# Ledger of designs, part 59: designed miniproteins, single chains, continued (2)

Each design is a single chain, and the fold is of that chain. pLDDT is the mean over its residues in the fold that is shown.

## One batch from the design tools (miniprotein)

Design m6158
Fold by ESMFold2-Fast:
Structure m6158 (fold): chain A 61 residues (1-61)
Amino acid sequence: SETVRLVAIHEAERVLEKTTDPEARKRLEELLEQLKRATDLSEIIALAREVGRIARELGLT
């Protein structure tokens, strides 16, 4: 779903702007690139959930 992808990309970008943790930034950048290239809906949903998990763990939701 394009909507799920776009929402996840936007959230990853917002979290990247707010965090200075280098490991979290690297993982979010990797997830962002994977989201831009993913074609399977199941993969997009899994990547979106991982972005959300990292955002929650950082307290940046």
Scores: mean pLDDT 83

Design m6159
Fold by ESMFold2-Fast:
Structure m6159 (fold): chain A 90 residues (1-90)
Amino acid sequence: REKVLEEARKLADKLLEAVDAGNYDEAISYGKKLIDLGFEHPEVAEEIARILEETARRIEKRHPDDLNAQTIAALLVMAAAVLRNEVKRR
């Protein structure tokens, strides 16, 4: 459990760093890996969904006038909702 959450936080940090650097393709890649980790580990999916939502809020605060960054943040929030719904359905 803790090792998976540590990996999730590292992916979230890399995602945020990629957005901060304007590397949107890398940010999307890290986001996909973070989402995939949630589907692979349903026992921590709720915590990963919260990491996705918190990362989205951090992006929104750091890049309020960057449409690409705001779009990535919106996609992370949507992914968190999908992860919660799909994992809880089996």
Scores: mean pLDDT 83

Design m6160
Fold by ESMFold2-Fast:
Structure m6160 (fold): chain A 83 residues (1-83)
Amino acid sequence: EAEELAREVGKVLGEEVGRDVAEGIARLTKLAKEGDEDAKVQLEALKLYAKGIVAKAQGDEELAKELFEKAEKLLKEAVEKKA
């Protein structure tokens, strides 16, 4: 799933960006499995951004906007809950 998203992003934005996304997902997945709650939120946000990039490339700008907004809201809520 996560590696598949990274490959799809690489097809759209180039293999360098796809590799960066894959590395980020792998690192955050490891930390999330170890019980890092911040990493769990960051992982979900990164997946939403990756899906948004793919949707935009497919011409679905409304879906891309929705996914980007959801990722941003998730990160904002995580920061607010940490206080």
Scores: mean pLDDT 77

Design m6161
Fold by ESMFold2-Fast:
Structure m6161 (fold): chain A 67 residues (1-67)
Amino acid sequence: SALQERFEELQERLAELIKAMLADPNVDPAKVEALREAAKILEEMLRSGVVTEAQIEEIERLLEKAG
């Protein structure tokens, strides 16, 4: 489904952003916080097995803030 595809894409984007953040000695704390918040929402979605459009939109917004 379209939601499942978006969810998989967000998992990949979050992983790449975390990798980039860990490689940066001067990372912005606000960006770190946004990535943590996104990871927490994604973890909850994985735990519950439920993927909602609202959660996907919030992760997308947080990743936009982090990137």
Scores: mean pLDDT 83

Design m6162
Fold by ESMFold2-Fast:
Structure m6162 (fold): chain A 77 residues (1-77)
Amino acid sequence: SEERLKKSQEIAREIGREFREMVERSEKEAEEIIKNNDVEEIRKILEEERTTPGKLTLAALLEAELKKIEKEEEKKK
């Protein structure tokens, strides 16, 4: 029982590290998408990624950037 619990805790720690690496990868992926696509394409990608398992972090990053772009565009009008 205790041995099983220790193994589960070690696995949980490793998953936590892998999750952090996934977040960093998502940040790089979001930056690439933002650089290579216009607002309309980014919005389309966001809607697709929002419903894709494992892409929630990427979706959140893209949504935050779209909100920044929309605010800056309103400011320039």
Scores: mean pLDDT 74

Design m6163
Fold by ESMFold2-Fast:
Structure m6163 (fold): chain A 66 residues (1-66)
Amino acid sequence: MIDWEEVREAMARILIAVGKLIYEKTGDKELALELIERALEVVRDSSEEVRERVRELAEEARKEIE
């Protein structure tokens, strides 16, 4: 059985990591922030605990980019 909650959290984490990497390597703030926003969308309907963990990572990433 596929744990879709775990898959969604993993996808969100990957999007945040890729967004940070894009910003570090290219300086493209717009694309980096778009990927972080997509990560939050991926976990929108997930559990509160998953949403909280992803939100914390997104907030840290946004501080590095902004």
Scores: mean pLDDT 82

Design m6164
Fold by ESMFold2-Fast:
Structure m6164 (fold): chain A 60 residues (1-60)
Amino acid sequence: SEEIEEFIKKLEEKIEELKKEIEELKKSDSEEAKLEAEILEGVIALLEGVIAWLKKVQEK
């Protein structure tokens, strides 16, 4: 499905944005920045799970 492919692409783009945010946060020595980086890493794991599920749906 073209719509599923487009949605996957948007999720992959969001993951790349979040990875850049995490790199910037990890440059900080702030406790708040460290916590935010951990939360964003968790969000990436959830988005990767959604992408894996969508790819399985598309393979049908």
Scores: mean pLDDT 84

Design m6165
Fold by ESMFold2-Fast:
Structure m6165 (fold): chain A 59 residues (1-59)
Amino acid sequence: TLAVDLLVHEAGLSREQAEEVVRLALEGRFEEAKELIMKHGGLDERQAEGAVEAAVEFG
């Protein structure tokens, strides 16, 4: 999906990690999605929150 490609490109996540973030976000598990981005990606908390919002919109 577009959300997976954006997370790989902008957050530096692997495709598998980006797919997990999109799945968590679509399940309403926003804090877990944000924590995964922060732990494995190069984003801070504010940037990770925006990435989760994008995952919901484009996933």
Scores: mean pLDDT 81

Design m6166
Fold by ESMFold2-Fast:
Structure m6166 (fold): chain A 68 residues (1-68)
Amino acid sequence: MSPEEREIETLYRLALHELSRTPAEELEAVMAKIRASFEKLAETLSPEHRARLEERMAELEAYARQLA
């Protein structure tokens, strides 16, 4: 796995763990922080790695909707 792919997967796993432990009333604030982190990482990535990051972000948003 490339360093960029590893960083994306690490951020994704940490975000999933944080969301799974977040009360429903705090989900929006936690998701806002996650989006900000993903946006900052996206600025440093190639288009191909950015696509992977976007896919992982979509999965996190789907998971957050199930928790809400």
Scores: mean pLDDT 82

Design m6167
Fold by ESMFold2-Fast:
Structure m6167 (fold): chain A 88 residues (1-88)
Amino acid sequence: MEEKEKKAVELFDEGIRTGNPELFLEAGKLFLEVGKYEQAIKAFRGAIALDPDNAEAWELLAEAYEKMGNTEKAESYRQKAEDARRKA
């Protein structure tokens, strides 16, 4: 678990340096796996800011909010994920 958290921090930092949305997405997934939901939300928001049509990022953002007990935001972001998927 600690190794995954370290990798997530490294990927997040790389995402900031390079502006690569995929690095933010991967960092967020690792933060979700280790239960760091606040960090996961920040990472997924970074990915969405760079690529708002990424359905995976919206779905993962919804999952992070659900894990934190924010059901209203989770439902709204799941809707955005479906909308993004329909564009593909």
Scores: mean pLDDT 84

Design m6168
Fold by ESMFold2-Fast:
Structure m6168 (fold): chain A 73 residues (1-73)
Amino acid sequence: DPITLLEEAIDALVAGDLEKAREISEQLEKMGYKELADIVRKAIELAETGNEIDRGVALVSLATALAVERSKR
């Protein structure tokens, strides 16, 4: 379920667990959700900068993707 994986990716970024976030992006790609996997990878790149603003942008990006996926129900 891509919604559950996006929720887990947000939790991983909030916790600073970039390894877990990478695992989630790989799982999304294997499931055929390549666009969502790319969004998670871009969020990881932003979080890796250590900048609070970039971290905020990463979290907003994932929250937006999650809202879009929830709206498809």
Scores: mean pLDDT 83

Design m6169
Fold by ESMFold2-Fast:
Structure m6169 (fold): chain A 58 residues (1-58)
Amino acid sequence: MSPEEAKELVLKAANAEQMGIAAGMAGLSPSQAEEVKKVYEKTGSREEAAELAAKLLE
């Protein structure tokens, strides 16, 4: 999956739990998916979480 597609999946997630699932679907490892979820929980920003997901997938 492309980094841009991964960003779209994370941005469409309704909450932190769904962001973790979206990151896993994008091809991130369980630990990387937890990092994406953690960023959203700390910042409240879907954009920051999505950027991290794209960066980790490269």
Scores: mean pLDDT 80

Design m6170
Fold by ESMFold2-Fast:
Structure m6170 (fold): chain A 89 residues (1-89)
Amino acid sequence: DEVEALLRRGFELVGKELGWDGDIDKIRQMYDKDPDTTHKAVMLALLVEEGEVLSKKSSPKTQKILKKLKKLYKKQLKEEIKKVLESVS
């Protein structure tokens, strides 16, 4: 699946930007445990956006992957992000 490969690559790049340590293993576990492609995309988007320092310093490759995911899931991704943010206090 093209989308699944794109998501996996996005998590790899985010993991490298956070450091190739225990955080990357945690990110991999989060990715592998989630069967829902949309939820994986939301998690990836939140990891990039909540890392405000990370989002401004994100590699061009990570930004390109995020733009492709937003294009594929534009409406659904926005609605799911809103729901997640509304549940976090």
Scores: mean pLDDT 58

Design m6171
Fold by ESMFold2-Fast:
Structure m6171 (fold): chain A 102 residues (1-102)
Amino acid sequence: AAPAAVPTRLLVLEIHLEATSPEARARADEEAERLRAELERRVEELRAEHPFGVGPAVLVNDGTPEADARLAEFRAALARLETEEGVEIEREVRELRYEAAP
């Protein structure tokens, strides 16, 4: 297979998730999936107008030490793409905080 070209623009979605119960976590996971689907649809629409150079990147941070490490690596990788590959990055940060039902 031919290597995929690096896109010239990345639409980046960072989701920071805080949930206090399994029910709250399930709702947060559903909203995160909805946001991911919306980003993918936006990329598809942009690709219809500009078929080369747009891609999605999504990270979900659930506050575990492993997720914090992945977030640091993700941000470092994005910085390298901007500085070394000339990729334009458009960032959206979403905080999903769900507490137990009142």
Scores: mean pLDDT 74

Design m6172
Fold by ESMFold2-Fast:
Structure m6172 (fold): chain A 104 residues (1-104)
Amino acid sequence: SVSREEVDRLIMALIGAIISGDIELARRVAEQLKAALSQLPPEEQEYYKNLLLQLLSVLYPELKSLYEPLPLSPEDQAFIRFLKTLKPSVPLSEVLEIVNSILS
């Protein structure tokens, strides 16, 4: 019963929580995202993990080595332009814990 639209919403919610500095919300959303991804075929899991990392790498360039670049939709490109205007307040170490929890 997991839809592509649900996974997209969870990715946006996770990035939003990280941008807002709400680490407790980010951890809860990451658990929901991990559970949702586990219901998808391996190729779709790989796609969404790479998409999440690619979006987060705009705020945390250290993440660029962890993903395969994807073709981006116009909506993803617009979101990246927005992310480039932001300075993250959450430390890289907290983001790495969250990312590793999703990737494991």
Scores: mean pLDDT 84

Design m6173
Fold by ESMFold2-Fast:
Structure m6173 (fold): chain A 60 residues (1-60)
Amino acid sequence: MAYAVDQDGNVREVEQVGENRFRGAHLGDTIILDGKQYLVVEQEGDIGTAVLVGEGELPP
């Protein structure tokens, strides 16, 4: 299950719609998926494109 964490710390569930592409993710969001952290670097409408930046977990 994929989650987006915005710059205000709000956590949302997002849908993976392609390789490194997530519906509901916005530019600058952090994506957490399967213990990995991604940064959304591009947004086209409601779909964010993210790049792997390391390991990560949802904030407590």
Scores: mean pLDDT 80

Design m6174
Fold by ESMFold2-Fast:
Structure m6174 (fold): chain A 92 residues (1-92)
Amino acid sequence: SLLEEAKKLKEEAERLRKEAEELRKKAEELFEEALELARKLIEEGVDPTEASGEALRKVGEGTDLLIRARQLERKAEELEEEAKRLEEEARK
């Protein structure tokens, strides 16, 4: 059934959106950790450039997670559009 296929695609899209949301939360945590790390290293007298370099590694990890989240969101959008197409065909 086209409606059953559409339902499966919507369930897959919802799963991908939830996974993307979890990756975005983890990225936000890494950005907060990077800021905290930079502050602590500067307070300990580490050169601001060196402290920034260490913090930038965490920012890089967070950025990679945001890229992955965006890819999952795009895949979810593709599945949602496919599901919509199948539902429209089932009504013809």
Scores: mean pLDDT 86

Design m6175
Fold by ESMFold2-Fast:
Structure m6175 (fold): chain A 65 residues (1-65)
Amino acid sequence: SKALEGAELARKKGDMQTAVSLELAALSDNPEAQKLAEEAAELLKQGKWDEARRLANEAAKIALK
């Protein structure tokens, strides 16, 4: 899963909050949360850290509703 790859990247960079947010969204049954988590993971790979963190947090919020 692209979102879970992003979570692993975030953990390696020491960003535990983003990692957990991506994992929550990726493991949810909510396709909107999964899509946002995949977009956040792609932004992490591009080095757009602040944007990725914002989207990961939004994905987690959607997953928890």
Scores: mean pLDDT 84

Design m6176
Fold by ESMFold2-Fast:
Structure m6176 (fold): chain A 62 residues (1-62)
Amino acid sequence: ELIKQLRERPPLSVFDSLDADEERKKKLVELGIKDLEEAKEYLKLSDEVLERLVEGRKIMLE
């Protein structure tokens, strides 16, 4: 079930309440993050770390 949730990307609009730019929110969507508290933790990370996580996730889900 976890892997299914990671493959199903949430709509960008679920993060509309978060104070972040669209590029960072798109990275959260790529990571399959659906929980706002989890999203807030990821948004504390640098853009470089978020990009590395997105890259790793794409490799795992191929």
Scores: mean pLDDT 67

Design m6177
Fold by ESMFold2-Fast:
Parts: sequence; structure tokens; C-alpha cells
Structure m6177 (fold): chain A 85 residues (1-85)
Amino acid sequence: EETVEGLEKALKEAVEKGVTPEILDRIAQLARESTPEQVAEAAKKVAEEYPDKVDVLLNIARGLRRFVPEKAEAMEKALEEVKAS
């Protein structure tokens, strides 16, 4: 619940201000503390708010593969579903 909100805020900051190593590390930490379903939910909420930033979110998910591959895959799948809608 709070973890989903924290991840959503970190993703919003990344799409608004740009992806820095500090923001990516924070997203990776929150993703480790989350289930794949929670990561997918947070990513979908941000993509719905920022439909023009879905490609930025996909790049973040791809960057997360080196830290949290299972959570990164769930995030990518959720974002591709939003893009297809």
C-alpha cells in the first residue's frame, strides 16, 4: 500500500525531473520491497497520468533488470499493456 505509493512518487519524479542514479536506486530499493504485482500497479498508475512518458517508464524498467529482474519484467509487461490500450 504505502510501498506502491512510494514507488509511484519515485516514478513520477523520474518522468518529471529526469532519471538520475539516485532516483533509479530509490526505485530499485522500493521494487525489492514490493511484489511484482505492486510494481506493475504503480507503473500503470504513473503511465495513466503520463501517457506521453510510457517510453521513459519502459527505459526505467529496462534499467531495473540489472537490480530486480523479476520486478522489472512485471513493470515492462504492465507498461506494454497500457501502450496497447
Scores: mean pLDDT 82

Design m6178
Fold by ESMFold2-Fast:
Structure m6178 (fold): chain A 62 residues (1-62)
Amino acid sequence: SDAEKSGEAGLKAGEAGDATAAAVGGYEAIRLGNPEYGRKAVEAGQAGDAKGAGEYALKAGK
């Protein structure tokens, strides 16, 4: 699904150290229907936790 692809892209961005791109993946997952983990991804990205943001984005896309 589009949510899964957004979550996977967020995970890859987070692993690469791009907190902003990881948070965007989580935000797209919120828009596509998984708000709990998408919000956590955005919060982690705002805190500068790229890895955490990516992991939450992946969960939001599931």
Scores: mean pLDDT 74

Design m6179
Fold by ESMFold2-Fast:
Structure m6179 (fold): chain A 61 residues (1-61)
Amino acid sequence: SREVLERLIREGSERQRRLAEEILELERQLENTPDPEERGRLAREIGKLEVEILNLLREEA
């Protein structure tokens, strides 16, 4: 969720912060993108980064 990403930016490691910032930036782009093909690309990229941040959280736990 956005709240989790914002918390990671404030309190997370430098790597967690960078990934969270990238996801939030892509989510902002998605909100402002009317093109369905571009929306699909952004959603896939967000999904990849969400998997990466979950793996990072597991490694740093």
Scores: mean pLDDT 82

Design m6180
Fold by ESMFold2-Fast:
Structure m6180 (fold): chain A 74 residues (1-74)
Amino acid sequence: TEEAEKLYEEGRKAYEKEDYEKAIELFQKAFELTPKSQVAGESYNLMALAYRKLGDLEKAKEYLEKGLEIFVES
């Protein structure tokens, strides 16, 4: 849990530096450690934003939908 939060925070810092590819790698590692958590949902949302910044609109949509699935689970 703490490791996933650390990876998420490192991903956020990469995103702020406009290193979108590194941000995506770190967010992927974060959600793989905790795939049904708040960290996973936030990681999917920021991956979608990073893909949009890179111009990959298809992947941006896919990861937005994956993030939504986590937040609408009962």
Scores: mean pLDDT 80

Design m6181
Fold by ESMFold2-Fast:
Structure m6181 (fold): chain A 71 residues (1-71)
Amino acid sequence: SADLEKAKELEKKAIEAYEKGDYEKAAEYVEAAKPYVLKLTEEIDPSLVETARERIEGLVKKLRELAEKKK
């Protein structure tokens, strides 16, 4: 599916940014992936959508905290 392909593309970019120590860019790619991941989650099990949202938002927050500590 197009949503899965886009989610995978953004996941790869997020991992590459993280490996380079660019935590802010990694957070941006995770945020960009969020709508695709949530749509895929809804198709599998709608009851998991809120949990998936909280997990993604928590990851973005932690990545941004890492970016600030890298100064």
Scores: mean pLDDT 85

Design m6182
Fold by ESMFold2-Fast:
Structure m6182 (fold): chain A 56 residues (1-56)
Amino acid sequence: GKILATVETSEKYPPVKVYVDVGGTKEQRIEDAAKSAKENSGAGEEVKKLMEEYYK
């Protein structure tokens, strides 16, 4: 199932709420977070970059 998480990217964007599938792969979690952020705040690219950096 999906959980609601809050991601803080930068001072430029407000904290972004995203749904991620906790049973999915790392790549699936990054994609789900970026898609949710794009739909809710327009910060999809920012969230995707932050998540990719976190998982390096």
Scores: mean pLDDT 65

Design m6183
Fold by ESMFold2-Fast:
Structure m6183 (fold): chain A 65 residues (1-65)
Amino acid sequence: MSELSPNELRVLRALEELGGEATIGELARRSGLSQSTTSRAVRGLEEKGIVEREGRTVRARGYRP
């Protein structure tokens, strides 16, 4: 079953489309979510080791099982 929530998957897709690095605002615009919902989804992805967050910037981490 999917390990990512629908919002986490949407944010991850937006990040990939933006080249693996984006701000919360850019991710919110691309995914069609609010900034607060986007920030929450990013937190979930960060805890799973999929992305890293530095202030306002989110970067795709090389996730490898």
Scores: mean pLDDT 77

Design m6185
Fold by ESMFold2-Fast:
Parts: structure tokens; sequence; C-alpha cells
Structure m6185 (fold): chain A 109 residues (1-109)
């Protein structure tokens, strides 16, 4: 179902982010090590923000927002417009209804 597919996407994106952080941290390049620390801090900030944004939302709505924020971190771009574009792409890909999409977009604003 839609929820299981979105939760799988969240798990995949978390694993990808953690792998990128680990690769940067293990680099002999100090600039890459600094980038790892920044990305870890950004991850923690986004986890708290997602928790606050989604406290009153359905599991489907929460999973979409969490996936969108994780993709934004991986893209190195977190503007509201970019996050909304990811939300729309995820809604189309996983067959999320228009009412659910509208609630998610309002929560991000």
Amino acid sequence: GVLAELQAEVARLKAELDKRIEELRNSPDIVQQIAAAILEAARDFFEERVKELTKDLSPVEKAIIEAAYLRALLDGRGTPEHIKEIVRELAEKYGVDEETLERVLKAID
C-alpha cells in the first residue's frame, strides 16, 4: 500500500544519507570531514523540524514530508519550492490523493 511504499522510500533515503555522511567523515580531506559534520547537524535539525511539522498529521502525510526533507538534504537544496516539488513528485509516484497532497503542502508552508 501507499504507506508501506513511502516508509520504504524513507528508509532508503535515510540509509543513503547515512552512507554519504560516513563516506565524507572517512575522507582524508578535512573539507569533506567538515562537510560530514554540517550534514549531520542538518540531518538532526530536519529530524526535529519534521517531528514538529508532522505531530498532528497522518502516517502517510508524515512519511511524504520525511522523504521530501531527506531528499532535500541529499540534493543539498532545502528551499520551500524544492521541498514542494519533491512532495508533488512523491505524491504522483505513489498515487497519493489530492486532499492528502494539499494537507502536506499546507504543513510545509
Scores: mean pLDDT 88

Design m6186
Fold by ESMFold2-Fast:
Structure m6186 (fold): chain A 75 residues (1-75)
Amino acid sequence: SEAEKYYELGKEYLRQGKFEEAAEYFKKAGDIYEKEGKLEEAARMYSLAGKLYALLGKYDEAQEAGKKARELLPP
């Protein structure tokens, strides 16, 4: 699926040390998984993006992604 393609691109950028691009593609994969109703996969993608934004010192983006991941999973 297109979500898997974006996830693979995110991993490729991560291997290259391009953390901002990696986070962006993980977020795009999460958006597609969410539209497909694959909430656990979407939450994992948003969590990965949030961790990368935190590593970059982009705490607002990290917080937003982390919140999105938590909202998709049971409490």
Scores: mean pLDDT 86

Design m6187
Fold by ESMFold2-Fast:
Structure m6187 (fold): chain A 75 residues (1-75)
Amino acid sequence: MLSFEEQEKALLQLLLQFLRHETDEALKQEMIELTEQAVKALEEGNYEEARKLVEEMVELIKKHLPDLEVPELKL
């Protein structure tokens, strides 16, 4: 199982991959905000909130960039 620090690292890598492939500015902003909130929740030990935010990020990625490989992000 990945540690929470490794989950945060994987989450930031996913954000960078998304930003590289996505051109819609509003969608980029939404992903940035979700990622920042998820990282903050992880750092504060709010794992249930972090899990919810990560699930929202993964859903957006799969909906808009289905060809992007999503690493296993489970909290």
Scores: mean pLDDT 73

Design m6188
Fold by ESMFold2-Fast:
Structure m6188 (fold): chain A 89 residues (1-89)
Amino acid sequence: MAAENFKKGLEAYRKKDYQSAIEHYEKALAAAPEDDWILYYNLGKAYFEKEEYQKAIEYYQRALELDPNNEEAKKNLEEAQKKLAEKEA
């Protein structure tokens, strides 16, 4: 079930196993409706922690397409954009 994979993703993220978190979130996303912004947001966070800032930006943007007024997703998008700019400079 999508909820079980999401929970496993959160547990992996807490343990700083960001690759396993991503794998579980992707399984949850495949089973979940497209309107679940929370999955995209958590995928963005996991990619950010892996320093894959381009992927983090893509997923935060997807979360904001579903919930345009999400302040946490906006803040994290700005942080990921800043980190990408610093890394490319």
Scores: mean pLDDT 82

Design m6189
Fold by ESMFold2-Fast:
Structure m6189 (fold): chain A 67 residues (1-67)
Amino acid sequence: DPALKEAAKRIAAKGNKVTAEELREIAEEVIRKYGLPYSVEELSKLLYTRISHDPARYGLSAPLVIE
């Protein structure tokens, strides 16, 4: 999924550590860019679930940490 990979790349640029607010901002930008039929809250939850389950699949060099 190119949208999830772009979100993961943005998270990696922050050192694989984001606040809940930063995750929401990334979700909002990705929704806007790809025209996704999700709310910010829905995509934020999906990003956390998918990326934290398999960070390596999304190109993260370290585990995802949410503050």
Scores: mean pLDDT 76

Design m6190
Fold by ESMFold2-Fast:
Structure m6190 (fold): chain A 89 residues (1-89)
Amino acid sequence: KKEEIERLRKAAELLEEAARLAEEGEPLERIFELVLEAAEELQEVSEEQREEAREALANTSLEEIARGLRAQAEALRKKAEAIENGESE
């Protein structure tokens, strides 16, 4: 459980940083790097999934990317808290 909680929190931190970079108008390449690091904290990411994620980011506005990443980070933090408090595994 502790390792799972730590991975969820690390992934959330990476997504929050990626969202911040998107809000500041940083290059998509840097944002994508952080998104991949977050995904790899949670599970193995296939080459196909990496390509799909990259294409999705390239076809989405930075404002929408930031919003989506913050929502995902919030969900991961809530999941980690629920596990830590014994509410949902």
Scores: mean pLDDT 78

Design m6191
Fold by ESMFold2-Fast:
Structure m6191 (fold): chain A 85 residues (1-85)
Amino acid sequence: DLVLEYALTTIINQLRSRGLEKAAKEVEELKKTKLDTMSLEEALEKAKEIAIKNGMSEEEAEEIVELAKKVADLQKAEEEAVKNL
């Protein structure tokens, strides 16, 4: 699922850019083990929990999740556009 993959990759990159390497690794493991069995909403919620557990504020974690949602929406729009070609 490219939508879920891009959303989680966005979160991983944001966590790494903020020095949260442990959180980034936990989200990478989530991506590797649960990609095909997890909804976008469930994955984003778990990624938010991982970020907060690793020292990110709730507000900052919500900002990262919101960015990931926007990336997911753009990927969905691209996939929908390709189907109509």
Scores: mean pLDDT 80

Design m6192
Fold by ESMFold2-Fast:
Structure m6192 (fold): chain A 64 residues (1-64)
Amino acid sequence: TEKKLEELEREKEELEKLLEELEKEEKELEKEGDLRGATVKYSAAGILKAAIDFLEEEIERLKK
């Protein structure tokens, strides 16, 4: 349980870093007027947010 919690927390942290990079890229594309590129990054970020939420739910279950 403890080991699994630690692993899930590390996975969540890694995905959060990826999300931060995607959000940064989205803002840069938006600033440059590349709305199509920004939309693609926004969609990818949305998928990562869903994955992070799922991991958080799993972590909460293991915490009891």
Scores: mean pLDDT 81

Design m6193
Fold by ESMFold2-Fast:
Structure m6193 (fold): chain A 72 residues (1-72)
Amino acid sequence: SMEELRQQLLRTIGEILRLIGEIFELEREKEEAEKKGDEEKVKELEEKIEELKRRLEELMERARELSKKLDE
């Protein structure tokens, strides 16, 4: 139903916002690690950030598809 699609879209948007917050936190931690010259920590944080960014792209694509179905 259209109502179920709306609920799925809202849940997906909630996950997107949470993930953006997590990425922001990790980017800040990465900046601190860079200032300290902790190359190993920077690398670990870069890998985590890239993984979360991939998940964010997948969720944004899902939100776009759900939004298209609602506009039909």
Scores: mean pLDDT 87

Design m6194
Fold by ESMFold2-Fast:
Structure m6194 (fold): chain A 81 residues (1-81)
Amino acid sequence: GDEEAKRLAREGLRLAAEAEELLKQGRYEEAIELAKKALELGKEALKLATTVESVTLAIGAILRAIGVLFEAGLKLGRKMP
């Protein structure tokens, strides 16, 4: 049942891309919320993944989500007193 893994991974990648756009706009809190969702979808996809394609998509979603969380978190931390 690798089809569910691919579906979850593609949804995670979509949300990660949307989070990256929010990050570029300075919408850091919204970027973090979407990136968290993308990360959870990528992690779930990786658990179900049985093909190189599904593993690659899942890892892609996870890494992109982590990148957004790191950058947005860093930006928010620098804005706090």
Scores: mean pLDDT 85

